# Designed miniproteins, single chains, continued (3): the designs that were tried, part 114

Each design is a single chain, and the fold is of that chain. pLDDT is the mean over its residues in the fold that is shown.

## One batch from the design tools (miniprotein)

Design m11952
Fold by ESMFold2-Fast:
Structure m11952 (fold): chain A 90 residues (1-90)
Amino acid sequence: DADLEEAVARMLAVAEEIAKEDPEVGELLREGIRHAREAARALAAGREAEARAHLERAAEAFTEAAKLLNKKEGVLTDEEIEARTREGLA
């Protein structure tokens, strides 16, 4: 419905913002959002088995995004923030 489409559009906009910093994570978030949207549509139409399959694929995509983001945070956050903080304080 229109409300679902608006919610999906807002989620996709956030994923596109993330994609500017990390395109791999952004793409995985977009895939997860697409599957979640299909699950909601299938559920509304009474297609529960299809909804479950889409939810499982959405969970996989979001898990992959979280794992990739966690790996990148371990590289980017600690050492790079320290360097940028020293630069800003100099």
Scores: mean pLDDT 73

Design m11953
Fold by ESMFold2-Fast:
Structure m11953 (fold): chain A 87 residues (1-87)
Amino acid sequence: SMEDLREELIKLLEEMKKWSKNPEVQKLLEEAIELVKNNAPLEEIEAKIKRAMHLALEEYKDNPEKQKKIEEKFKKIGELLKQIRSL
């Protein structure tokens, strides 16, 4: 259901927030979580997530293994967003 997908998205965003040491990334992910909870337009949710991804990748630019893990996590988030959009 759309509710189940939104709950899975919130869980992944919470995990990313706990994993990040960058307060700006944490704030963007928290804002994305609030937008998901309030059934905000997917475009607004996606914008916050994409900005958080960009900053997280910049934080670990000299660590290719961590960059790959960040990219894999954001890919899964992107797949969930596509599934929510398709419902």
Scores: mean pLDDT 83

Design m11954
Fold by ESMFold2-Fast:
Structure m11954 (fold): chain A 68 residues (1-68)
Amino acid sequence: GEAEYNEQLRKATALLLEAARLRLEGLKVTVSLEDIDEEYALLTAKSEKKTLKVRVYKEIAEKTLELV
Protein backbone atom coordinates (compact mmCIF):
# COMPACT_ATOMS: atom_id res chain seq x y z
CA GLY A 1 0.00 0.00 0.00
CA GLU A 2 0.92 3.68 -0.05
CA ALA A 3 2.12 3.64 3.57
CA GLU A 4 4.58 0.85 2.81
CA TYR A 5 5.86 2.73 -0.25
CA ASN A 6 6.43 5.80 1.94
CA GLU A 7 8.43 3.72 4.45
CA GLN A 8 10.53 2.26 1.61
CA LEU A 9 11.14 5.79 0.25
CA ARG A 10 12.27 6.96 3.71
CA LYS A 11 14.80 4.10 3.91
CA ALA A 12 16.20 4.89 0.46
CA THR A 13 16.28 8.64 1.23
CA ALA A 14 18.22 8.02 4.46
CA LEU A 15 20.87 6.07 2.53
CA LEU A 16 21.04 8.79 -0.14
CA LEU A 17 21.48 11.55 2.46
CA GLU A 18 24.21 9.62 4.29
CA ALA A 19 26.04 9.00 0.98
CA ALA A 20 25.85 12.74 0.24
CA ARG A 21 27.10 13.57 3.76
CA LEU A 22 30.11 11.25 3.39
CA ARG A 23 30.93 12.80 0.00
CA LEU A 24 30.77 16.30 1.51
CA GLU A 25 33.31 15.11 4.12
CA GLY A 26 35.68 14.23 1.25
CA LEU A 27 35.09 10.48 1.14
CA LYS A 28 34.63 8.55 -2.11
CA VAL A 29 31.25 6.81 -1.98
CA THR A 30 30.07 4.15 -4.44
CA VAL A 31 26.33 3.48 -4.61
CA SER A 32 25.28 0.20 -6.21
CA LEU A 33 22.10 -1.81 -6.74
CA GLU A 34 21.80 -5.61 -6.59
CA ASP A 35 18.53 -7.37 -7.43
CA ILE A 36 17.35 -9.75 -4.71
CA ASP A 37 14.19 -10.92 -6.49
CA GLU A 38 11.42 -9.50 -8.69
CA GLU A 39 10.11 -7.32 -5.83
CA TYR A 40 13.19 -6.21 -3.85
CA ALA A 41 16.66 -4.86 -4.46
CA LEU A 42 19.63 -4.18 -2.21
CA LEU A 43 21.05 -0.65 -2.27
CA THR A 44 24.62 -0.39 -1.01
CA ALA A 45 26.51 2.83 -0.26
CA LYS A 46 30.18 2.01 0.38
CA SER A 47 33.06 4.19 1.50
CA GLU A 48 36.42 3.63 3.17
CA LYS A 49 34.88 4.43 6.58
CA LYS A 50 31.32 3.12 6.33
CA THR A 51 29.07 0.72 4.40
CA LEU A 52 25.28 1.11 4.37
CA LYS A 53 22.83 -1.44 2.96
CA VAL A 54 19.06 -1.14 2.66
CA ARG A 55 16.51 -3.53 1.17
CA VAL A 56 13.73 -1.71 -0.68
CA TYR A 57 11.34 -2.23 -3.58
CA LYS A 58 13.26 -2.56 -6.86
CA GLU A 59 11.57 0.48 -8.44
CA ILE A 60 12.50 2.66 -5.44
CA ALA A 61 16.09 1.36 -5.53
CA GLU A 62 16.37 2.14 -9.25
CA LYS A 63 15.06 5.71 -8.78
CA THR A 64 17.42 6.25 -5.82
CA LEU A 65 20.43 5.10 -7.85
CA GLU A 66 19.54 7.65 -10.58
CA LEU A 67 19.70 10.46 -7.99
CA VAL A 68 23.21 9.53 -6.81
Scores: mean pLDDT 83

Design m11955
Fold by ESMFold2-Fast:
Structure m11955 (fold): chain A 87 residues (1-87)
Amino acid sequence: SPMEKIKKLIDETIEKLKDPSASEVEKQEAIEEMIKKIEPYLRTLTEEQRREVLNWAIRKAELELDKRTADALKMALQSLYVDIMRE
C-alpha cells in the first residue's frame, strides 16, 4: 500500500540519520531525497491517512533521533504536508 511504502521510506531515512559519522550536509540530503520519494505516494492518500503518517513519523523521529536532527526531519515533513494541503 502507499502508506506502508511511505512508512518504510521514512524508517529507512531515520536509520541513516542515526549514523554518527554522517555530516550535517549528508543528513539534509537524505531528508530531501526521502521527501521527493514519498511525495507521489502521499498525494494518493486521504487527508486522514496523511495526518496519521505525519503524526507517526514525527513521534518516531522524536523518540529515535537527537533534537536537532528530529527537528530538521519534522520541519521537512510538515512543509511537504502543508504544500500538498494548499493544492
Scores: mean pLDDT 86

Design m11956
Fold by ESMFold2-Fast:
Structure m11956 (fold): chain A 74 residues (1-74)
Amino acid sequence: MVKSGLKLSEEEKKLFEEGVKIANEALEAGADPLEVFRMMSELQTALEAGDLEKAREILEKMREYLEEVKRKKE
């Protein structure tokens, strides 16, 4: 669906979709739901503010957290 107003750019949409994928994989790997929720909330706030640099930094932290969770499982 398209919405006129607070519309995410294609880049912002991709960053958000990456965050959702990482969050889902982390939860499936046994991550702390509270920590995942915190990171997703920070990502959404950065994207809503148009702060792409901060959004990318949050995604990098989320990727590192996912890798750490996966390593703990294996």
Scores: mean pLDDT 77

Design m11957
Fold by ESMFold2-Fast:
Parts: sequence; structure tokens; C-alpha cells
Structure m11957 (fold): chain A 63 residues (1-63)
Amino acid sequence: GSRFLARLVEDVKTVSPGALTLKKGDIVLVGKEDEDGYWYVENLATGKLGRVPKSALEKLAEV
């Protein structure tokens, strides 16, 4: 499908609108790629939505 599970390979903290703070090892559901090389994600532990850089994600499985 167009969605996949990913793990954060590094801590991510941004001040951009829609961005969130995530820790290395956090599992997110990835929705779609943004134009700026960011991915729209849901943090499965908190339910919060945001954007993270593509380089911070390691794909685990498609859903």
C-alpha cells in the first residue's frame, strides 16, 4: 500500500509547522512524502501527527 511502518534512526526535533519531536527507536506510521524531503507521520506511541526528514526513517514493513 501507500503507507508503511518505519523506525527513527536518530532523534528528530524541528520548529517547522507540523513537525514534532521524536526519539531514535520510535515507531511511526508513514503516510506520504512532502515536497521538501519530509514525510507525514503518526507517532504510534502518542497518536501525534507531524513531519520528519526522510533521512531519519528506516522502513520496516508495508501496511
Scores: mean pLDDT 73

Design m11958
Fold by ESMFold2-Fast:
Structure m11958 (fold): chain A 74 residues (1-74)
Amino acid sequence: SKEEIVEEMKKLIEEAPVSEEVKEDLLAGLDRIEKSTDKEEQKAAAETIVMILSTYDPETAKRVEELLKKFLEL
């Protein structure tokens, strides 16, 4: 379900080796994806989340990217 995918992404972000400020930005981006009805806006937010995570933890970024792809396919 969408809720299960979102909870898994939130868990990965919370466990990521990033500052609280970066976590807040990532979670805000995820919230925009959840609330948006515009696919272009959702894709842009998703790309930004993955880009930021890739700077700190490329492995976690890949996992979140896969979950975002699944979310956007629903």
Scores: mean pLDDT 82

Design m11959
Fold by ESMFold2-Fast:
Order: structure tokens, then sequence, then C-alpha cells
Structure m11959 (fold): chain A 91 residues (1-91)
């Protein structure tokens, strides 16, 4: 398994790629898993896509603080991740 430092860095890189519109499905899954880590929510695309905006905003704020990125960048990455995962589920 990855160290906490290595996992945090991978999540940060995935967020930056997604926010720039350059992220992959693997980046989307990694951000979903990181966002839902330590919550009672299952880290599945179905659960992630069903979450209310208020919950997503609260989780994104927590993640942003933990990885030391702006909340706005994390929110952009979350929106892109949701779009990519929704497209995968529709296929």
Amino acid sequence: PLSLEERRERVREAILRLAAGEGTLEDARLVMEALLEGTSYAPTPETFLALPEEVLENLARGLAAGIELPEEVVLEAVERARALLAEELAS
C-alpha cells in the first residue's frame, strides 16, 4: 500500500488534472475514493453521483484542507469526476 504522503500527492495530482479538464477515469475514481474516505458513504460511482450538492461541498472543503489545495479547485475536480463517472455508467 501507498504511504499517506504518496497517496496525498497522487490525489493532489489527480485533482489538478481534473480541474484542468485533462483527468482520466482513474483520476476520477481516485478523487471519489479520497472524497468519501472516512465517511459512511460507499466509494462507488452510484453513491458519489447520488450525493446532494451540500454534502459534496462539505466533503470537498475537508479534502481541500487536508491536501492543501483551494476549495474551488477541488470542487472543479469533483464536478469533472462526476461527469466522467456518469458517462461510464451510461455506457
Scores: mean pLDDT 84

Design m11960
Fold by ESMFold2-Fast:
Structure m11960 (fold): chain A 88 residues (1-88)
Amino acid sequence: IKEKLERVRELGLRALELALKIKDEKQRQLVLEAVRLIHRGIQAVEAGDYDLARRYAERALEIAKKIKDEEARRTIEEAARLLLEIAE
């Protein structure tokens, strides 16, 4: 659990760094919103609210479908998938 949660934090930071390189404002805002949801998912796990963590991860995956940058999308999908695994 600790190793997976640390990986989620690393992926969230990576997605934030990738967002800063996205020139399209609407696409950048989608990545930033997904990063925010991932961060809230981490906080929910730390609070023991696994149902809330699952909901944030599911919302991040829905936003990822709208992200055109492949690396940013894949990074968010990996973070959200790990949050869903923790929330099982």
Scores: mean pLDDT 86

Design m11961
Fold by ESMFold2-Fast:
Structure m11961 (fold): chain A 80 residues (1-80)
Amino acid sequence: MEEELRKMAEGMLEYVKSLSEEEKEEVRKAAEEALADPSASEKEKLLAKLTLTALELEKEPEEVALEKLTEKLKEVKEAL
């Protein structure tokens, strides 16, 4: 349950940390565009919110980032 969500959070943080600063800005822009797109599905908007959260949390200590991102993943799962 939460272990599965934590594993997903770890994967998302690893992915974000593997990106260059230029790639992080490109990913952030794509997520912001998805949120602003009126034709985007609710799933697409939720994924965009998760992506932006992961990018913001990358700046925090890893354990804190994992905990917060896991909570966001739980919210997304409950919204789907």
Scores: mean pLDDT 77

Design m11962
Fold by ESMFold2-Fast:
Structure m11962 (fold): chain A 71 residues (1-71)
Amino acid sequence: PSDVEIDAGVTEVHAAVGLTVAKLEGNQEEAERYQKLLDEIRAAEAAGDPGRVAAVKEQLDKLTKEYNEKE
C-alpha cells in the first residue's frame, strides 16, 4: 500500500477506536466529533487526497489530546 493509504487506514482505525470508547463512556459530544472525523477520513481515502488525509489526522490528534485529560 502507498503511504497515503497507510496514513488513511491508521487514521480511520484511531477515529473508530475513539468513537467506540466515546460511545462506551456515554459521551455523545465526543462520539459525534469522532464520527465526523471517521466520515472525513473515509472520504479523504476514497478521494486519494494526501492533503485531506493529513488534515483529518491533525484534527483527530487534537481531538484525542483534548479528551485525554478529561476525567
Scores: mean pLDDT 78

Design m11963
Fold by ESMFold2-Fast:
Structure m11963 (fold): chain A 88 residues (1-88)
Amino acid sequence: GEINMEEFRKKGFFSGSVRILDENNNVVAAVVYTSGLTLENEEVTEIRTATNGDPEAEAKVEKIVEELKKAKSIEEIEEIVKKWEEEL
C-alpha cells in the first residue's frame, strides 16, 4: 500500500543541523537536513540552508550539502556532521 507521506515524516524521519561559527563562536550559517528512516539507504530527503552572505560560510555550506546528498545511511550522515563540527 502507499505510505502516507505526512505520517511517514512524523514517525519515520531523522533530522538535524550543522552550525557554522565564526572566529568568535557566532553562528554565521546553518544546514538543516531530514532523512527518511523507512526509505532505502536512509538517504537525506530535504536540505535547508541559511547564511549571512559570508562567502567562506557559503562555501562550507555548499560542501556540507554535497556530502549530505551523497550519504546513503544515517551512520554516514552522522559521520559527515561530526567531521564538519570538528572543522568548525
Scores: mean pLDDT 68

Design m11964
Fold by ESMFold2-Fast:
Structure m11964 (fold): chain A 92 residues (1-92)
Amino acid sequence: MAVGVYPALNDPEGVREFLERAAEAPEPVAVVLLDAGDPSGASTRAAREAAAAHPNVQLAIVSVPGMTVEDVLSKENAARTLALARAAVAAL
């Protein structure tokens, strides 16, 4: 199973495009969306809608309140982000 991790950036179209690309994989894919507290819920809604359209994609949404994109990408938070992603995939 392939694994994709995507931070929610208040970019519902980018989230949707990421899941659509993941769905093109020849194998089942787990997508982990890191929700840093998008107040609109648009990115999480787009992710759920895209995952529902693609049966080979399993979606896990992990709440990471207060994390920014820079926090997700930082070396200091890399181990934490990876651990959260692994736990979410294991729960699928």
Scores: mean pLDDT 71

Design m11965
Fold by ESMFold2-Fast:
Structure m11965 (fold): chain A 99 residues (1-99)
Amino acid sequence: DVQAKLAALQAEHAALIAQDLSTEEALFRLLELYIEALELVAGLDEATAARLREMAREIARLTVEQPDDPEAQARVAELVAEMLALTEAPVQALRAALE
C-alpha cells in the first residue's frame, strides 16, 4: 500500500528532523527520504533515482566537510539546481498524492 509506505517515510522524516542534522549521514538520509517518496508516488525511473542519490550524497559531504569553501558552496548550489530541475514533475505528483 503506497499510503502505508508514504506514512512510514513521513514518520522517519519526523524522527530524523528531531535529531542532530550536522552529520553527513543524517543530511544524506533526509535527502534520500524525499527521493524515496518521489519513487513511491511519482514513478521516478531507476536511472534518475540513482542520479538523485549520487547528487544527495555529494551535497551532504560538501556541506559537512567544506562548509566555508566558496568552490564547494558553488558546487552544492549547482547540484541543488539540477535536483530541482529533475524533480519538478515528481514533486507536483507527490504534492497531489499528499492532498
Scores: mean pLDDT 77

Design m11966
Fold by ESMFold2-Fast:
Structure m11966 (fold): chain A 81 residues (1-81)
Amino acid sequence: MIDEVIKKITDIIKEFSQGASVDDIIAKLEELLKETDDPEVQKELQWLIETLRKHKDDKQKIASALTATALRLIGLQLDKE
């Protein structure tokens, strides 16, 4: 399940790099949050969504937040073994 979330966030990062709007990215993250029942993953996605909402005009901050979230989720997947 967490691997599917990581894959979807990676796809979202690619779409953002290709010019997708921040509002479209937030909508996709909100759908991903609804599909997730893992509390730690939900917390990471909620932080990401709030960060993007606060920094809509800062593309560097958005890219950094997306990348940092993907890396943290990979760490969570490894720690759950």
Scores: mean pLDDT 82

Design m11967
Fold by ESMFold2-Fast:
Structure m11967 (fold): chain A 92 residues (1-92)
Amino acid sequence: AIEFPDPARPVEEIIEEVLEQLDRAPPEQVEAVAGAVVAAAQEMLAAGMPLADVARLLEAFLRHLEEHYPEATETIAYLRAELAAVRAAIAA
């Protein structure tokens, strides 16, 4: 039950609102939380959000998962790869 804010908002506000929603998710929803984070990353990329802002969002999501859901190893690896790809695109 995660709703992502309007991508037209400042990225810092989007990060705060998403992380606040993740903090309210019960432990039994970890798989659903991980799936929502992955889906949001793909939606933001598809929506044409600036690569730098997508990188900030992915970094925040990755750090949150590593700290609070370390068992979500496949999702963490996926987000890490997506962040690396976004950073490579920025450098190109």
Scores: mean pLDDT 70

Design m11968
Fold by ESMFold2-Fast:
Structure m11968 (fold): chain A 62 residues (1-62)
Amino acid sequence: GPKSEEAARKAAEGAGAAAKAGAFTPDQAMHLARVEAEKAGASEEDIERAAEEAGRLATQFA
C-alpha cells in the first residue's frame, strides 16, 4: 500500500544518497535500504524494490 511504497522509496533514497557521498558501496547501500524499509514496515516486495533502487543510485555515482 502507499505507506509501504513510501517507506521503500525513502529507504532507497537515503541509502543512495549515502553511497553518492562515498559512505557506502552499492552492495552496502542495497543492504541499508532493505534494513530501513523493513524497519519502516514495507512489504517484502517493496523492500526488494528499495534495495534495487539503492543499488542503481549508488552505481550512478561510482
Scores: mean pLDDT 76

Design m11969
Fold by ESMFold2-Fast:
Structure m11969 (fold): chain A 64 residues (1-64)
Amino acid sequence: MKEELIKKLKEAAEKTLKEVPEIMQQAVRDLESFSIKMINEATSEKEQKSVLERALESLKRIKE
């Protein structure tokens, strides 16, 4: 389960990197790294999904 969630996060981050200017790329990479760490530290599937949802929403806001 964690592996699938991390894969979805990485795919979303890669897509976002293609759509943002260079100055924002570090923020995307930092968000990806932090969110992967949080998913790995989460003990419940519900918490892992919550981390993914928040990360995806943050990526959308960076693209704006």
Scores: mean pLDDT 80

Design m11970
Fold by ESMFold2-Fast:
Structure m11970 (fold): chain A 91 residues (1-91)
Amino acid sequence: SKEELIKKLKTLGFSEEEAEEAAELLIESKASKEAIDYLIERLLEGEITPEQALKILKELKEEGKPITKENLEKAIKELPTVFDRILEGIE
């Protein structure tokens, strides 16, 4: 359910507002279970932050792209890492 998804996202470091927004984006886009599970796994492994996950979901929605595992993988690979930004002195 939406409420269970919100609770799960909160355990992954999302604020209440961020978790509600992310859950709404996933539900509105009819994201597959595979896509949701993939996103949760990336968050659990620390490969992306809650803020980065929200940004990706918003960008996919804005571009009219479906929230699929493939589109999530592509978007994540195109993210500059926090480490790369620190090394390059970009804030």
Scores: mean pLDDT 77

Design m11971
Fold by ESMFold2-Fast:
Structure m11971 (fold): chain A 79 residues (1-79)
Amino acid sequence: MEEVRKKVEEAGKELVEKRGEEIGPEVADEMARAMSLAAENPEVAEEVVKLLREAAEAKTREEILKKLQEAVEYAEKAL
């Protein structure tokens, strides 16, 4: 549990470090939601971390938001 939470936090921190200028309220809200769901549900954590890392490598803010929305949808559907 703690190790999974740490991985999710590290992926989120990497996204902020690489894409911080593009992290507005909308992106921050989706990121927080995805990370919260992943921390409570180990089964979805791996996919959420993957999507957070893909968001960090995205070319546009629209792609960042889309990846985070995918993470939230995946986590919510798995519950």
Scores: mean pLDDT 78

Design m11972
Fold by ESMFold2-Fast:
Structure m11972 (fold): chain A 94 residues (1-94)
Amino acid sequence: SSEEEAIARELSELSKEFFEKFEEDPSSIVEELTKVVNRLKEKYPELSEELDALLKKTLAQLEANKDNLEKQKQIMDDFFARVALLLFEHLRAK
C-alpha cells in the first residue's frame, strides 16, 4: 500500500541519518537512538509503550556490547528491522 511505502521510505531515511551520525561519532549512539524513538512516538503515540520497550531492550544490548562497534551496528540494524515489523503490524491491524 502507499502507507506501507511511505513507512518504508521514512524508516530508510531515519536509518541512513542514524548510521551517518554513528559513523561520525559512535559515542552519540544512545542519544541518536533516543531521538529516533521519540520521533516515532510523536508520529505513532498508540505504539509508545511498545517503542519504549524496544528502546529499553536495545539500550541493554548496546551497553553489553559497548566495546564492539561491529556488534553495535548489527544491534541497530536489528532495531530498525523490528521497528519496521511493529509499524507494518500496526497498519495491518487497521
Scores: mean pLDDT 84

Design m11973
Fold by ESMFold2-Fast:
Structure m11973 (fold): chain A 96 residues (1-96)
Amino acid sequence: MEMIKEIEEKLKEGEKALKEGDYETALKKYLEAETLAGVLLLEGIVNGDEELVKEALKLEGKALKKIGEVYEKQGDYKKAAEYYAKAENLYKVAGA
């Protein structure tokens, strides 16, 4: 799916920005990846595509974990913990 490639590209762009200390750009890219993964999840649900649902949940979890990492680097440990918890829950659902 083209959308999976776009999500992966945004995750890569966010990772680059994060390594450069550009937390604003990293957060924007990871939020865009999370939004696209959510759209992909809805497509999987509507079409009854179990494999697409699992892939979308994993991609959304990955984006949420990266958002948590950005907040942690900014010193916002409360938001970091919230996003890490959200990511962990999605990985658990995807792995079942």
Scores: mean pLDDT 86

Design m11974
Fold by ESMFold2-Fast:
Structure m11974 (fold): chain A 66 residues (1-66)
Amino acid sequence: KKIRELLEKYWEKFDEAIALKKQYNEALASGDKKTAEELRKKRRQVNLEGMSLFEEYQKLIEEAKK
C-alpha cells in the first residue's frame, strides 16, 4: 500500500542523512571547515525532504483513523 512506499522512501532519506553525517564528522576531524559546512547544508536539505515524506505519511494515517 502507499503508506509502505512512503515509509521506504523516508528510510532511504534517513540512510542518506546518516552517510552525510559520517562525511561531515570526517571533514571536521581533518579541519576542513568549508567541506563540513557544505555537508551540513546537504544534510539539512535531505532532512527537509524526509520531513515532507513524513508529512504525507501522517496525512494518510489521519485519513485511516476516520
Scores: mean pLDDT 80

Design m11975
Fold by ESMFold2-Fast:
Structure m11975 (fold): chain A 64 residues (1-64)
Amino acid sequence: SNAEKERAMHVRMAENAKDMLLQGLKQGNEAFIRRAEITVDFLSRVEDKDPAVKALVAQIRKLL
């Protein structure tokens, strides 16, 4: 379904945001850090979020 595809996309976005944040923190790349923050802010507002997205958002927030 479209909802399942959207949830899968949000999981991928969250995984990519975490990877980007970790690289940004290691390299001092502020643009990567800011992009990860924007992504987590967006995903935090998703009404029907996958449990994997919720876990990844929490992990990203802990690193910020």
Scores: mean pLDDT 84

Design m11976
Fold by ESMFold2-Fast:
Structure m11976 (fold): chain A 90 residues (1-90)
Amino acid sequence: SRYLELWRRVTRLLNEGERRGDVRAGFDRAVAEIARELGISEDQAREKLRVVNFATRGIYEAERDFLKKQGKMTAEMEEELERNIRALES
């Protein structure tokens, strides 16, 4: 699916931003990619990405809380979840 391939690219851009210590640059690059692929304005793409990132971050935060409360959080899982949450900050 072209839509799934778009979101794989968006996820990569967000993760690259976090890894390089520039989450905002990753977000802005992802906005430009969404706008180009969907044929919408960058303002519309930014609004869409903010909503998607907010929902996705909420899922990771809920998973982190659940695993921590159950005593099932590994160091690897915690680092992955924290990195994913940071990548979605904008």
Scores: mean pLDDT 87

Design m11977
Fold by ESMFold2-Fast:
Structure m11977 (fold): chain A 98 residues (1-98)
Amino acid sequence: MEEAVISLFLSLYESEVRTEKLDFEEILERAKREVEEAREWIKNDKELPTEELARLIARYLLSSTFLALYEEIKKFDEESRKKFEERVKKIEEEVKKE
């Protein structure tokens, strides 16, 4: 079960880092920002054009899923967390070398 959660997170992370060329901390901060922005728009009941609303919802779902997976990973044992951190670093090094 832990391996499945880590694998899903890393798949999403690798996709984002390859596309955006952001590091781990930057991707986490962007995900947090996207979730907060979506919540603020929902709270304020502002009407958005259909395409803009669709993009907002898509980014909200992706970022919310990413953050939820990360929160689960933080609850894993120390060994699983260390393996996760090593895999993140490996992805960053591979993307940096391209």
Scores: mean pLDDT 78

Design m11978
Fold by ESMFold2-Fast:
Structure m11978 (fold): chain A 80 residues (1-80)
Amino acid sequence: MEEAEEAIKIAEELIELGKKVVEEHSDDPVKVQFGQHVIGLAKQLKKQALKAKKDGDIELAKKVLEQAKEALKQTLEWIK
């Protein structure tokens, strides 16, 4: 299921981005909180994508993929 696999990949990229924000801005509590929020959201998206793949739920996989793409777009806009 390509949609679930792409969503998992984007979620993993978001976890790495969130960790990088926390590490690079450890002295800024607002940026640390944002990075932690991104990590938490990405972990939930990955869990949902894995469930969609296991259950063969293509509609859930598509929904999670769109949510992952939007989260990635918002995170990249925030960190630039």
Scores: mean pLDDT 85

Design m11979
Fold by ESMFold2-Fast:
Structure m11979 (fold): chain A 74 residues (1-74)
Amino acid sequence: MEMARKIAEMLYADPAKLAEFEAQLAATKAWLARLKKENSLPPELKLPENQEKLAEQLALYEAVMEEIKKLEAE
């Protein structure tokens, strides 16, 4: 995904922004996993449409992290 690579390059150029992005992504994943485990998801996030959009956003963020790993390996 072209967008993920461009975001990754931008973040990789700024270590402070990269660290913030990694922390926010990790916190968001932990928060979401906790809410799912406790069955405490906000009602709007229980809607199938919103769950699909959330999955798409998380997939994009995962793709950004994979592109960052590729940049680190180069």
Scores: mean pLDDT 74

Design m11980
Fold by ESMFold2-Fast:
Structure m11980 (fold): chain A 85 residues (1-85)
Amino acid sequence: SALSEEALETPRRRVEEYIKKFEEALKNNEPVSKEELEEARKVAEEFRALVELAVARGAPEELLREGEELVRRLEELIDKLEEKN
């Protein structure tokens, strides 16, 4: 079956939850553990792979653009937090 946008909801939610958490951590000058930053990076990479697979299987190309923007945002937050640790 073609991958639907619904199949991406849980991975997308995890990326969005990390973005929110890391934006709050940066705003409040709170440290984030290296283990959590590594887990977030893995979540971003897994989400990117799933978005690419979904588009390859017939999902709209707009999903790739939106997915890449979310991943980029999370990766930028991880890089900023790693510099503080």
Scores: mean pLDDT 82

Design m11981
Fold by ESMFold2-Fast:
Structure m11981 (fold): chain A 81 residues (1-81)
Amino acid sequence: SLKDEVLAGVERGVAQLKAEFETLPADLRAEYEARLDALLAETRSRIEAAQTPEELQAVMEETRRRLAALLDEAARGAAAS
């Protein structure tokens, strides 16, 4: 289904960011991995609740922005360490 494809895409994005976070100090990595897991759980719930393709698209766009923001924040945190 379209929802399954969208969820798979989000799960791949989260897995990719977790791999990038492996280079972070252990405490920062644990923090950002927990935030990614929370985002994935929230996004999964929103995908399941979506009733229209437009709602699903909005969830995808918001999730993409939030993933990009987490990556940027983690990179800035690492640079400040």
Scores: mean pLDDT 84

Design m11982
Fold by ESMFold2-Fast:
Structure m11982 (fold): chain A 66 residues (1-66)
Amino acid sequence: SAGEKAAEGAKKAAELGDGAGAAMGARQYSDNGDTENAKIGAEYGIKGAKTKGEREAALKALERAL
């Protein structure tokens, strides 16, 4: 689904240290009306973030996306 692709994108971005990219992925889930997968994608983004700044960016995007 589009939501699943967005979560995979968010997870991949976080693994690459891109908190902003992870945040954008979570937002796409929310925009598709898939709130559950938006939360999952953002959680992957937060979990995969390696720095405090990356985690804070992902958290802020999760708050905004939901």
Scores: mean pLDDT 63

Design m11983
Fold by ESMFold2-Fast:
Structure m11983 (fold): chain A 112 residues (1-112)
Amino acid sequence: SLKEELREIARELLEDPSKAYEAFQKIYDIILKNATEEIKKKISREDFARALQELLEAVKYGGLLGEEPKKKYTIKIHDDIEVTVEVDPNMSLEERAEKLTEAILKIIEKAK
């Protein structure tokens, strides 16, 4: 299923920095494949790349950085498309991969 494919890619992205670029490109391609032509015209490749990078950073380091670590992050791809992800400092790699997978699925649903 799409969810199982995204989970595996998300796990690779979080576990192995050497595969991060390839995994990121795979996620980006999956999102674009599922986006409508209308959404593709409204949202630049740069905006998608930036939002996905922000999402990855929120999931990977969320709750760990800053004087008051945030547990909840809202990532805007465009004014009409945003996703909120909630992370805790003590989350396992597997739990963080699930959060990333769910966030990407929500982006795909909103891009229809």
Scores: mean pLDDT 75

Design m11984
Fold by ESMFold2-Fast:
Structure m11984 (fold): chain A 73 residues (1-73)
Amino acid sequence: SMEEEYRKLADEIIESVKEKLEQLKADPNVTPEQLKEFIERIRKEIEEFASTLPKEIRDYVLKKFDELEKEYL
């Protein structure tokens, strides 16, 4: 179903963001300010993407991203 496809896509996006955040966090050349700027940029992209999704999937994606933001900020 389209819902299952969107859920998989959402999970893959969140996983990719998490992997990138871990890479940035481990990079000694990346400043805390640069990490914050990256998170803020991704937040906007995730919010725009989520706005195109069914409500249940949108709420799921935004909740997962909020959890990531709290972990890294």
Scores: mean pLDDT 82

Design m11985
Fold by ESMFold2-Fast:
Structure m11985 (fold): chain A 69 residues (1-69)
Amino acid sequence: AAPSQSTGVKLSEEQKLALVRAASQAMRDGLSREETYQLVRQALLDAGMSQKDADAIARNVADSVHLTQ
């Protein structure tokens, strides 16, 4: 199996969906893709996630929302 576990803060599926919904709402409220990315990234950092993990997840969420709105 692919290694996916780490000792850092882990997001549940529900938390991941909540982040996607928050990012979608931010885009609908007129925030830019970069502002949405920064919002999600900051939330993940506040949750204790590493900068690398927060950046990767926030980027993926912002890109997904940017493509679909």
Scores: mean pLDDT 71

Design m11986
Fold by ESMFold2-Fast:
Structure m11986 (fold): chain A 97 residues (1-97)
Amino acid sequence: SRRLQELQEELRREKELMDQLIKNFKKSLEEKKKYYGWSDEEVIEYLRREIERLRNEIKRLEELKRNDPSLAAVIDFRIEILERIIKALESEIEDIK
């Protein structure tokens, strides 16, 4: 029973870290919009470029995993984080449209 409680606590902590990363991204985006005077269309174009950058990072990580399978668990975790960030960016685009 102790092991299940520890795993549940780790999952909760990881979810909190992900939520914090998304909040930090949204804050950074609002600061950039304010400082650069970006239109909604310019914000959407920025988000689309960031999504493409993150997708290319995932491809690099997949190549690294093929070259060094001992890193698979760490790489898979990193890919999951990047995929969740992409999902959040796609949601921001839909919110602006």
Scores: mean pLDDT 81

